# Designed miniproteins, single chains, continued (4), part 13

Each design is a single chain, and the fold is of that chain. pLDDT is the mean over its residues in the fold that is shown.

## One batch from the design tools (miniprotein)

Design m12424
Fold by ESMFold2-Fast:
Parts: sequence; structure tokens; C-alpha cells
Structure m12424 (fold): chain A 70 residues (1-70)
Amino acid sequence: NSELLEAAKQKVEELIQQGITDENVILKEVGKVLGAPEELLNSPVLLQRYLVKQGFPLGYILQKLKEAKN
């Protein structure tokens, strides 16, 4: 769902704007937006796989984190 992917990207930006730069926290919140089961939220590896399966570009998180370190 393109609307969910856009909402997930916006969530990344909101978290970084709030000063959250912990990649695991960002992954959990993105996972929640994309409907990840609770069991996946505590496993970065399984969560990343779920996000990729949903079409989420993991590189987007890395890019936004690099921008935040300016």
C-alpha cells in the first residue's frame, strides 16, 4: 500500500525531528505503521525482512539518519 509506505517514511522523519536516532526504535515505529505483528517488533532482523517484504526501502532510514548527523 503506497499510502502506508508514505506514512512510514513520514514517521521516520518525525522521529528524527524529535531527536530519535536509534535505528531499532525507528524500525519498530515503521513496523507498527506497516502492520508488523508484535513478535517482529523486538527482532531487528525479522522486522527488517517484514519491511522489505512490504516494499519499504531500508536505505531511506539510513539516508535520513545521515542527514540528521549534519
Scores: mean pLDDT 82

Design m12425
Fold by ESMFold2-Fast:
Structure m12425 (fold): chain A 97 residues (1-97)
Amino acid sequence: TVSRRELTVRALSDLLLLDHTGDGPTLTEVAAAVGLSDAELAEALALANAWRERFGLPPIDPATTRLSQAAADFLRRVAAGEIAPEDVERELMKVIR
């Protein structure tokens, strides 16, 4: 069973991989809102950027990147336990940019 912390880190990584970026909160603001440490935010970024490199996509710049509001709202629901672990991937696919 994946912990809620690990689930939130993976969800953030997947949102960044899929370019769910826009006019929402900064990565530091969203990490604080969902209770992720600096190390856990760095883990999510490293996971997203490793996959982005494999797909020939530009890396996420943590200094300038902001999530879309829809992505930030989704991540808060994951962190709050409002989405069952088995439903996270399905619900993530419904997040619009």
Scores: mean pLDDT 85

Design m12426
Fold by ESMFold2-Fast:
Structure m12426 (fold): chain A 120 residues (1-120)
Amino acid sequence: SKKAKDRFVVADFLKEIGFDRYFTPFYIRDIELVSDVKQLEETILSLLSKISHLKKPAVIIIYPKGLLSSSEVSSIRSLLVQNGVADENIHFLPVAPKDFDKLKSKLKTSAKVVIIGAGS
C-alpha cells in the first residue's frame, strides 16, 4: 500500500540525514503532508488524535530551512507539550531545501512540511 511505502521512504530519508538512530519504519505510525503552513496546527492536532493512545508518542516535523521562524517552532513545541507529548520526543528537522525536494519527489507530493507520528 502507499502508506507502507511512504513509511519506508521517510525512514530511508531519516537514515540519510543521520536521524534513524531514534526511529525505524516500525515506530512510524502516521505521516501527514502539509501543503499550506496555515494548516500546520490543525494537522498536528489531527495527528495527535491518532497517536495519543501510545505509551511514548513522538512527533517529527521535517521542513526546508527558512520556512519556520524560531517563534513558530516554539509555538508548535508548546502545543505538542500541552497535548501530552514529552519534550524529548519532539523533533524539529530543518533540512537543506535540496534534501527536502528529494523527499517530496519520493513521496510524490508538493507538501511544504512533512509530519511524522511515531511511538511504541
Scores: mean pLDDT 83

Design m12427
Fold by ESMFold2-Fast:
Structure m12427 (fold): chain A 90 residues (1-90)
Amino acid sequence: SIEEEIEKALSEMPNLSFNEQLEKFKEILSLIVEAFENGEISAEEALKLAEKVKKEMLKIAENLPEEEKEYFENLINIQLENFKKYLKAK
């Protein structure tokens, strides 16, 4: 299931470099978009999954230096807001 794929990807995050974590976050959001566009999940379910991913990514960010943490948190928030706008436009 998509939830199992997301959980697996999130479990690998702490072992990745900062740049690899950013790339994996984008890949996870793309996976959620594909599942939504294929009719596998509703827009509400897609938003819940994206919010879950955000919470887990923010926990990972707690271990970063303060400057990198702030940048990472801002990027996560921007990506999630863009994702929400995309779902509403459909």
Scores: mean pLDDT 80

Design m12428
Fold by ESMFold2-Fast:
Structure m12428 (fold): chain A 93 residues (1-93)
Amino acid sequence: MAERQELVTRAEEIISRAEKIMDEADKLLEQAVKEGNKEAQMYAISAIAHAIGAFLLARGALDSPVETARRYLDAAERSLKQAEEDLKKAKEI
């Protein structure tokens, strides 16, 4: 059973998704600042913060024992979901 490879694949997917959210949220934040839209700014900043959290947890998983890595990845997936939700709200406002 390739448990380590599965965890590596999960971590790489989370890292990739977090980076895409950070890039998109940065662009939305710049637009929201130009428009004076404080609500969109708040959600974009929140999306960036949660995406950074997911990124760091996923990277931590790569350097951790299997059981610790699973806990980090579960936490990273929760942070990523929050980042995706905040990004969606930033786009809708």
Scores: mean pLDDT 87

Design m12429
Fold by ESMFold2-Fast:
Structure m12429 (fold): chain A 64 residues (1-64)
Amino acid sequence: SMEKKKKELEKTIEIIGEAMQVMTETEKKALAQGLPGGEAIRLSIDAMKKKMEEKLAELKKEME
């Protein structure tokens, strides 16, 4: 049913949002430690977050 599909999409969006928050916290920790290659780590996390943002936009469009 449409209601069930909407609930599943809402839960998926919530989980992706939580995953993005964890990535942001991980980025902060890595940068704070002054790890070698910190710029490469930041770019990799930024690329992953961008892909997740694109997926969130796609899922939100499906709910419309």
Scores: mean pLDDT 75

Design m12430
Fold by ESMFold2-Fast:
Structure m12430 (fold): chain A 68 residues (1-68)
Amino acid sequence: MQEEKVQAAQEFFKKTYGFDLSREDALALLADPSPEAVGAFLRSKGLKDVKPETLENTAAALKQIADA
């Protein structure tokens, strides 16, 4: 995985959720950019009750970064 994609994912999460994403977490999400994976990850970080549309939009953004 390219560092530029990791950095793009980290910046996206900081702007969208206001927290810092580790390199390992960014790589994991870029490898599986699904709403289910995003939801599980956010729940593990204590972010509860995220709307389904937000999970879908986050997954779509991660997929675009991964596919770039």
Scores: mean pLDDT 81

Design m12431
Fold by ESMFold2-Fast:
Structure m12431 (fold): chain A 55 residues (1-55)
Amino acid sequence: LSEEEKKRALEGARKALAEGPSEVTLRVILHEIEKYLSDDPEGKELKEEIEEKLA
């Protein structure tokens, strides 16, 4: 991913999380982070936040 694509993906994920998504939507966001942002420190942090919400 380019820096711009990474920034857009992170912003999109944060906005989706702020809307109080369902468990299904949280799993979709998690899947996208794992596929596209797995090497990004902010992506890893966001993944942990989503995993906590799913626990």
Scores: mean pLDDT 75

Design m12432
Fold by ESMFold2-Fast:
Structure m12432 (fold): chain A 60 residues (1-60)
Amino acid sequence: DKEEIEKEADARVDALRPQLIAEYQRQGLTPEEAQRRVDAVRPALRDALKKILEAEKKYG
């Protein structure tokens, strides 16, 4: 199940990518700066989503 959780976390991060880029652009970043910011936070966001998905499997 660990591989399934990792794949799901990666899929959710990828699905959120356009929304995160748009949010950073609303804050005044250029499209390139927004892309770099999302890439920089991706590992932390992925890890947070993995913990949420693990909790959902245990308590859902």
Scores: mean pLDDT 80

Design m12433
Fold by ESMFold2-Fast:
Parts: sequence; C-alpha cells; structure tokens
Structure m12433 (fold): chain A 93 residues (1-93)
Amino acid sequence: AKELLEKGKKLLEEAIKKAEEAREAAVAAVRSGEAAGVPLEDELRKEIEEKIKEALKLFEQNPLVSEEEIEEAKELAKKALDDLLTVPAEVAA
C-alpha cells in the first residue's frame, strides 16, 4: 500500500519534471533564435502522457489515496502539459 503510493508519486513527479524540462528547452531554443515556436515532439508528449496515466492509475488503485489527492494530481498533471503546449506562444509574444 505505502510502496504503491510512493511509486505513483515518484512517477508523477518524474512526468511533471520532464514536462518542465521540455518547456525550459523550448523557451531556450526560441530565445537563442534557433526556433520560432518549437513544436513539442509527438514522442516526448506521448511519453509524458503515458507516465502521467501510469502514476494516476497507481494512485487510483491505492486505497490510502483520497479522491481529493487524485483530483489534485490530475490538475497538476494537466497544468504541466498545458504549460508545455503553450510555451511557444507565450515566448513568441
């Protein structure tokens, strides 16, 4: 029970970190003039989405995790993905 919760939390943290790192790389590329709005690579996006789904599934399967904690995790994951997808528009403006 506790081990599954910790594993799910770690996977979610790793997925969010990858999204943040991808966003920082996209911002750096735009600022260096290497790209005007860097599109997120489909493979990287799919990998991040898969990790988020796995982490949320582990949370949902753990009876020690409340519905509120699951919803908070979903909102954080969605925000990280939304922020990643909007970085080219925000930096280009």
Scores: mean pLDDT 63

Design m12434
Fold by ESMFold2-Fast:
Structure m12434 (fold): chain A 80 residues (1-80)
Amino acid sequence: MLSPRQQLLFLGSEVGMLQMDAYMAIRTKDKERLEEVIKRLEEVLKEIDKIYPYLSPEDQKEAENLKKVIEETIEELKKE
């Protein structure tokens, strides 16, 4: 079983990969792939919320920053 900190680290890495997938989807005009990326980003936000109460105060700040990046990314992608 992963610790809450390890779960946060893996979610952060997944967000980075999803941002790259979004970039490629925009470049290739693959709207279906872009919609899949948006859906997964929304799922990652829910997963962060589930682990949030179990995080240290320092990791909670990191999680809040990650949530903001995800929310801003989703808003930008929905404009495409």
Scores: mean pLDDT 88

Design m12435
Fold by ESMFold2-Fast:
Structure m12435 (fold): chain A 89 residues (1-89)
Amino acid sequence: ATYVYHGLVFEAGANPLTDLPLSIPGLPFFPNGFPLSKEEDFLETFKEFNPDVKLPSELIPVIANYLQKEQKLSPEDAERLAKKIVEET
């Protein structure tokens, strides 16, 4: 079973502020890791395909953790990109 917290999908019983989400709907996935050299192109593409996504700033740590675990970004790059994703929504 799953539930949705502010657009993020979690396993039933998970804590949405500390636990890793199962998915972030509308966030693109790069199977070989996120290409930092294309960060600006990625943000433009993300906004184009996800114009109705609205993410609150309290989810920045959760988004950053997802980017570290699933997209293989460093902690610093994950936090920077998470902040940009939230600011662009």
Scores: mean pLDDT 68

Design m12436
Fold by ESMFold2-Fast:
Structure m12436 (fold): chain A 76 residues (1-76)
Amino acid sequence: LDQLRRQSSQQIVDGLSKASGKNSKKTKENVTKLLNQGGNDDQLIQAAVDSGADKKKAQQAVDDVSDQTTQQVQQL
């Protein structure tokens, strides 16, 4: 369970970093800190936006990971 959550978290970090473009490094740092603190999806999206990410792209990245996580859980 924790391993799947960790993998999904990494995909969220990567997606949000892409949404931030040139601020990718800053978004990665902020999102990783929140993940270590047990941050929820809304907090991760907000941290990415605060780092310069496009809100629509950030929401899409989180949604894509949620769909992939659901598929992985079905294979357990």
Scores: mean pLDDT 72

Design m12437
Fold by ESMFold2-Fast:
Structure m12437 (fold): chain A 81 residues (1-81)
Amino acid sequence: MMEEIKKISEERYKSSEEEIARERELAKKLGPDELKKAESISGGSRWSVQGMDDEIKRRKEEREKKEREEEEKRRREEELE
């Protein structure tokens, strides 16, 4: 149990250095607003940037796609009766 927690902690510790470097790349690529949203979503947790940018894209794409599809389906269902 402690070994698992320590291993996860060490893995996050290593990724924190890469997180800073890639965080700057993400800020440049996605924009500072998107980066701030990612930090807010993570709750200030030190997520690896690999997982963070994937979560940003996946969550945004899934959320927007799901929300748009649900809105369109709901509108058409309302028209249908």
Scores: mean pLDDT 57

Design m12438
Fold by ESMFold2-Fast:
Structure m12438 (fold): chain A 65 residues (1-65)
Amino acid sequence: AEAEEALARAERLLDEAVAAGKLSPAEERALRGGLDRARAFLAAGLDEGARETARSVADWVEGKL
């Protein structure tokens, strides 16, 4: 639940930043890689790792907004 919420928030913030043109191609690629890692943790049952990784992505994106 909490890991899924963190991931959904990170995805939403990333999409908003992309739509606003606030990310370089390299930054977008790196952040999407972070989301993929968070999803991989979640699929492996590593909820804490998924939550922390998603939160890190969200915090970074929020700092750019």
Scores: mean pLDDT 84

Design m12439
Fold by ESMFold2-Fast:
Structure m12439 (fold): chain A 62 residues (1-62)
Amino acid sequence: ANTETGQRAYEAAKAGDAEGMNEAAKAAGGVDLSEDQIRIAMAAAERGNGSGVGAVVGAASA
């Protein structure tokens, strides 16, 4: 996944939208995020860490 996908996921995570995060990840790599990845990314977004959210989504695509 690239930074554009990470930004999309960050926006969804900030909104508490786990489905939106999965849609962003699927758009990038065609795979669903695990429940742990969603929780980690949401926690990162809650702390204002968009890079952390992007890293979780990127790892799911690798």
Scores: mean pLDDT 71

Design m12440
Fold by ESMFold2-Fast:
Structure m12440 (fold): chain A 70 residues (1-70)
Amino acid sequence: GGADAQKSAEAAARAAEAGESAGAATGGYMFHLVSSTPEAQEYALKAAEAGQAGDSATAAEYARKAHLAA
């Protein structure tokens, strides 16, 4: 329904905003993850891409996998 589409768009907008502010706050942390293992680097990049696309659920899942692979 329209409410679900609006809620999804709102969540995507919030994820984009959170991704922008989190990018500033976690820049050093993401750099540390990227330099840990190639697997962690791949997941970190996928998390960033999903966050930019507004898919907060996928972004969170890949961020978690990057953490575990590091």
Scores: mean pLDDT 61

Design m12441
Fold by ESMFold2-Fast:
Structure m12441 (fold): chain A 94 residues (1-94)
Amino acid sequence: SREELIERAQEVAARVQEALKVIYPYYEKGLLTEEEKKAFEEAVQRVDRAFQELVDTADDPSASMAELEEALRRFEEAAAELLELIEEILEKLK
């Protein structure tokens, strides 16, 4: 249902925000390599773009359920890639 898709999106967004809070101190201290910093910034931009597209689709009364599901899928994929990258970077910093 539409409500279930919105709940899934909110849960994904919450996980991303929690992961960002963990990595931000390392990012701010310049502890990421140049390659890791670039990959992180690009992954954040992909998540932000996918989230904006999801919000725009959800706010469009003409959008189909299939279009909303596809926008959520893209957001989930971008978020998963960012979360995996954050975990990999944090593991190297331990």
Scores: mean pLDDT 87

Design m12442
Fold by ESMFold2-Fast:
Structure m12442 (fold): chain A 79 residues (1-79)
Amino acid sequence: LKSRVERAIARLNDLIQRLRDELSRTTDPTRRETIRQKIDSLNQFIQDMRDAMRNNDVQRMRRLLEQAEEYIAMEDTVY
């Protein structure tokens, strides 16, 4: 379980890097705000997963992992 959570965190960090790169190339204020909000949400998700691991909250780790893997799969497949 922990290895799967760490893998998901690594993949979310990769996505954040892609979003930061996109933000650096984006001049539209509305799009920039959307990207910043997405980065903030992903950072919060990573913190929630790290907290669940620190507290050994297996049920919360499983729930967050499933959500993260689903989100990553959608982003990797289409965008």
Scores: mean pLDDT 78

Design m12443
Fold by ESMFold2-Fast:
Structure m12443 (fold): chain A 80 residues (1-80)
Amino acid sequence: MKEELYRLITRVLDATPPEHRAAVEGKLQRILSAVEAGDLDKAIELVDELLAEPVVQANPEVRALVEEIRRLIREAKKKS
């Protein structure tokens, strides 16, 4: 899960416009930190906040990748 999550984070950053990359990276690092701490509920909350961001909503590729991150975290929570 963590390796796949890192791969998706890298793809989100590559697809994000350079002017927004630092802000998106900061949000993704918070999501990663919540996952590393085992707080999957907080991680999902942070992903939902990122999905609401205008840059994510305006870019279908970025949105799809962030939605895949959400799916991955929810699947991990179900498997315990």
Scores: mean pLDDT 83

Design m12444
Fold by ESMFold2-Fast:
Structure m12444 (fold): chain A 94 residues (1-94)
Amino acid sequence: SMMEELRRREREILERVAREAGVSVEEARELVEKAARGEADPEERELVERILRLVYGPQARVAARLRAAGQTEAPEAEALEEIERETERLIAEE
C-alpha cells in the first residue's frame, strides 16, 4: 500500500515536470532510471535532480546518497519507500 501511494505521488510529480520539460511521463521516468545507472548526460542529470527534488522534497539528497552508496542501478521503487518511511520516522522523533 505504501508503494502504491508513492507511485501515485511520483506519477503526479513526473507528469508536472514532464510537461515543463516537454517530454512524456514515461520518458521522464526512464530518464530518472538512466541517471541512477550513471548513464545520463549532464543536461539529463540536471533534469533528474529537479524531478528528485520535487518527488522527495528536502529528501532528494538522501535519495542521491542511497543510489551512490550501494545502488548504481534503477529502478528506485524500494529506495523510495524506504526513504519515505525513514523520513516519517525522523519527523515523528522531532
Scores: mean pLDDT 60

Design m12445
Fold by ESMFold2-Fast:
Structure m12445 (fold): chain A 63 residues (1-63)
Amino acid sequence: GTAEGDRERRNTARRILDLLDQGKSLDDAAKELGTSKGGLALMVGSSSRSDESVIAGLRSLVA
């Protein structure tokens, strides 16, 4: 991906993780940012759409 695409993915991941820390579900956090859990799974390259796999991928993007 481009540097801009990498920055945008990391920014999205941080936003989702912030919403999860506020007690929102992954589905609600995704919806608030105009996406879906499936969209987040694709963004993080998860082979599974489970909340655990997607969240692990999001954490990896911001590490």
Scores: mean pLDDT 79

Design m12446
Fold by ESMFold2-Fast:
Structure m12446 (fold): chain A 101 residues (1-101)
Amino acid sequence: HVREAQRAIDDGDADRALDYIGQAIRDGDYEGAVRLSDRVVERFPDRRAQALVLRGIALRRLGRYEESIRYSQQSIQLGTGQIQTSARSVLSGSRQMIRSQ
């Protein structure tokens, strides 16, 4: 799904790109998901909060908990409703992993 996400970004379709990035995370392509979510943050200001949630999830799966916390906090500040709820969940999970070693 990394190639499909990249194509969607190039075509200007942020929502499709986010869907494919989510699929990449499910398939275990965490490094790709981190890079692609960064491109969505850069290219699509109106989808930044959603992209930061996906980046936070991918970073948590990579064991990069401090970075996951940072981007999840940014997503909480920029997002609303379901996006804030998702970002808070990622933040809580990453904090718990740090505390649990």
Scores: mean pLDDT 84

Design m12447
Fold by ESMFold2-Fast:
Structure m12447 (fold): chain A 72 residues (1-72)
Amino acid sequence: GPAARERAERAAEAARELAAEMVEIGKKQGAKEASASAEAVGDEVVITFSANGESGELRVPAEEVLAGAAKR
């Protein structure tokens, strides 16, 4: 429903902010090619990251992303 979609979109937004902070930390540690993105997929947030030719993916429930953001 609309509430579930809004929650997932807000979680993806919070995850993108966290991903951007992680990219900045990586660059400070000497990562030459660091990037990250996040998107809402159903009730989960999919975070995709890449650094120095290596890539990875992390899937987190939207509720857990929002709970983590709320504690900051």
Scores: mean pLDDT 76

Design m12448
Fold by ESMFold2-Fast:
Structure m12448 (fold): chain A 86 residues (1-86)
Amino acid sequence: SVRERLEEAARRLEEAGDLEGAEQVRRAAEFLERADLSEEQREAAAELIELQAELSVLIAQGRLEEARAYAAEHAERYRALAERVN
């Protein structure tokens, strides 16, 4: 479920030391549960949040080269997901 996926993303952010990022992801999960969104929009928003969370985990861990590679690899997917949410 979207909630389980975003809770896992928040947990990974906490483990990486990004407590603010973890809280933001949990608040986003609560918003998505009550928001009047289509299933496609909700799924796209969840994937977008997961991609951002993974990037934030890498940055928080000091893995900047891997963060740059991850951002480059997922740039097109990020743009496509952002379009679907709108």
Scores: mean pLDDT 86

Design m12449
Fold by ESMFold2-Fast:
Structure m12449 (fold): chain A 107 residues (1-107)
Amino acid sequence: SIKDEALKKFEEIRKEILEKAEELNVEEELKKKLKEVFEEGLEKLKKAKSLQEMIDILKETREKVTEILMEAASKMDKENKKKLVELLKKFQDKVNDVIDKLEEALK
């Protein structure tokens, strides 16, 4: 189902972002916040009763993850900051792709 595909894609995004945050030596406190935001998002998505609720949850999760990654980037050296900003753009693009597919299913 479209919901199962969205859940699978969200889990893939979560794994990739957490692995890359570890590789870039993001602070432990911010990595913990990232894990908590993704876990909350996944739980909410599993309980969502409509595609619109899933879209709203994905948008909220996108905003929260963006804030954490921007905070992490602000504390990094120039090279790691560039890599984290590229990771942030990749994250936003992937989440937006999931949102777009859900919005198409609502048409």
Scores: mean pLDDT 89

Design m12450
Fold by ESMFold2-Fast:
Order: C-alpha cells, then structure tokens, then sequence
Structure m12450 (fold): chain A 100 residues (1-100)
C-alpha cells in the first residue's frame, strides 16, 4: 500500500513540475517550487499525513492566486491537479487506516 501511495504522489509531483515549467507567473512558480520541495521530503520520509497537509496548503494558495488571475489557465490547471491529488491520497490513506 505504501508503494501505491508513493507512486500516486510521485506521478502527481511530475504533473505539478510540468505545470510549474509552463507557467510565466512568478507567484505560481514560487508556490509550486515550495510545494515540490516539501512534498519530495514528505514522500522520502513516507510521511503521507504531512504530504496531505502540504497539498492542502498549496491548493489554498493556488486557489487564492487563481481568484486574483481568473484568466490564467495554467493556475487553474494547477488548482485542479492539486485538488485531485489531495482527494486521491486522502482516500488511499483513509483506506489504509481502516484496514488496521
């Protein structure tokens, strides 16, 4: 199960890195760079509860940025991917805890 959670997290990170590289918005790049650094550390430490908190914070920051820049499609894409990643990882972690 940890292997599946790690694979989902790593795939999510790869998509977020792609979104960061496409962005011309320095605020979005800063949010995503901070997220990538913290998320990589959490994944390496297998601290998936911390990873959920990191995703939640990044999602909130990106959503605020999208509200300020409603025509920025790349910021909208980042918001959608972070939200989806958070939901998927939360479901997997809850499923794991219920198997105890």
Amino acid sequence: MDSLIQQVAQKGLAIIQDIRDKSTNPQLKSILDNFITQAQEAIQNKDFDKLIDIISEATEQVNKLQQQNPNDKITAEASMILGSLGLSLSALLRSKKLEE
Scores: mean pLDDT 83

Design m12451
Fold by ESMFold2-Fast:
Structure m12451 (fold): chain A 94 residues (1-94)
Amino acid sequence: SLEELVEELLRLMKEMSEAYEKNDKERLLEIARRMLELGEELAKLLPPALRAQVETQLRVLRETLEDPNASMEEVLEAAERLAVAAYLAYQQVL
């Protein structure tokens, strides 16, 4: 469900923050890729008007993950923007 996907994204965001604090780049990237996958699934469940903002943040996260020069901080920030966009879109559906 949309609710379950949002809850999982927020849980992964917490785990990503913990990986960042521990300087665990491999774990941070693993979580970011999972968030991208869940975000793409979540976007498909949203009405078109709310989907556009989530799709924008999905593109930013995808491009950040494909950039070999991206810092852990840039990956964390892109993932946070996706999680926020997903949560705000979910609140509009309620």
Scores: mean pLDDT 88

Design m12452
Fold by ESMFold2-Fast:
Structure m12452 (fold): chain A 85 residues (1-85)
Amino acid sequence: SMEEELLKLVEELLRIEEEYREDPEKAEKLALELVAKHLGIEVEELERARRLAAEGKDPEVLEIAERVKELIAKLAEAVAAREAA
């Protein structure tokens, strides 16, 4: 299910944070690669979307930014549901 896939993504992100606790720059890079893979886009596209979304200039980039925002919201909901169980 989508919830199970999101929980697996959260578990992988938490594992990266724990394994690279002493190297937050590397942890952030690995987390971005994992998120980009889940969204089916390249890391370069995700980083570009973050920059251009701040400027509000491109509708296609704003679509990627909205997808990332929706993913973050779904991840937060999945974590909350797991903690409530």
Scores: mean pLDDT 70

Design m12453
Fold by ESMFold2-Fast:
Structure m12453 (fold): chain A 80 residues (1-80)
Amino acid sequence: SKLGDEIKEILEKYGKEGLEKLPAEVANEITGYLLGAGNNYKDKEKAIEDAKKALELAEKYNNKGAILAAKKIIELIKKA
């Protein structure tokens, strides 16, 4: 989907380098929430909730790239 492709582009551009510095389990959980949000676009409330969980986890680990990517993805879903 167009939304899923835009989420992947945001992750690649802003998230990838930061996520690679995290433990694999944490990076996979953040990525899973953000990609899951894009797939759940028919339930925008759930999609935003999942993306916010990714943001909370990124903030817990003080990962600037993942925080920026999650914030951009939340804004993208809200506008969809």
Scores: mean pLDDT 81

Design m12454
Fold by ESMFold2-Fast:
Structure m12454 (fold): chain A 84 residues (1-84)
Amino acid sequence: NAGEEIMKLFFDYYEAKVNNDQEKLAQMEAERKRKFKELALEIYKLIVDEGLSYEQVAERLGISVESVKLLLDRAVKEGIIEKP
């Protein structure tokens, strides 16, 4: 489940930050950026190419509609996708 995977990455990153593990934080940030880009492009394809609603994407990923919106907003801010 891509949504659960990205949420786990966020949680693991927070844990590493609390423990001041600078090496792990750097490694996790690189992996987060790669996986986030892959997820953002997949979500964008589902909405733009397949015409799925935010609710349908949320159901497929097993996350909330709010999480889908936040992921898309972040992807636009990071230059991965254009606003759908």
Scores: mean pLDDT 75

Design m12455
Fold by ESMFold2-Fast:
Structure m12455 (fold): chain A 75 residues (1-75)
Amino acid sequence: MASIREGIEKERKRLEELWNSMPKELQEEADRALRESGERAIEEAKKGTIEGAHRGMRHLADGVDKAMDLLLASK
């Protein structure tokens, strides 16, 4: 619905402002963590199993947590 999309857009702008305010070095570390987690998730997904999908989601969650820790360290 429109109101939900507007809320999501507002949060995206806040995250983008936070990302742009952090040092380049921390941006690179966060990007690396997300990239590595994405690669692991793709490898698990290629197995075509429910267990593989579950493991892929865990790798993505770990990457997001690491990126968030780096973002918080910049504040």
Scores: mean pLDDT 70

Design m12456
Fold by ESMFold2-Fast:
Structure m12456 (fold): chain A 62 residues (1-62)
Amino acid sequence: MDEGRRAYAQGRYDEAYRIYREAVERGDVSAAGELMRVSDALGDSSLVPQVVSEALRAIGDS
């Protein structure tokens, strides 16, 4: 329900990925699921573990 969803709907997966990655970097772990979907659409799931690790680190440091 944000720019990331709009980009995904338009097939702009790279833009959607960037938006969701920024959300995860802010500590929004829920965006990791959206990022995983975008990564799957891009055909590169190896990006997701790195972003998820960043989110988990934020939780661990809390």
Scores: mean pLDDT 68

Design m12457
Fold by ESMFold2-Fast:
Structure m12457 (fold): chain A 74 residues (1-74)
Amino acid sequence: SRMDRARHLADSLIDLIAKDLKENNIKLSDEEIEKIARNMTDMLAEMFELSPEEKEELYRYVLEKLREKRKEIE
């Protein structure tokens, strides 16, 4: 599905972000994580032509994954 493809690309982008943060010893605030999640979700929703409901589902998915990666780095 389009959502599965969006989640797969989100996972890859989140891994790249996590690697960059770890290599540069950068700790993101909750506000910064929320901004990254929203920007990534907006981009992916446009790319995969997601509905507003799918976009909010993807936002929650991305937000959770970014928070998990921050805990692994911290």
Scores: mean pLDDT 86

Design m12458
Fold by ESMFold2-Fast:
Structure m12458 (fold): chain A 67 residues (1-67)
Amino acid sequence: AKKKKEELLRQAEEAKAQALGEALRHLALARESTDPVTAERYRAQAREALELGEKQVAELEKKAKEI
């Protein structure tokens, strides 16, 4: 029981780190972009990555609480 809960919480932390890393990568591409439209698209992709990561983390934390 405890081991499964710890594993789910670890997966939640990994998902959070992955989403943050993906968002930071897109923000870096936005800063390097000379075209404002392309930069805005990368910023939008960064926001989407964070939103999807937040939903995944919430689902994993919910499963951990059910154990």
Scores: mean pLDDT 82

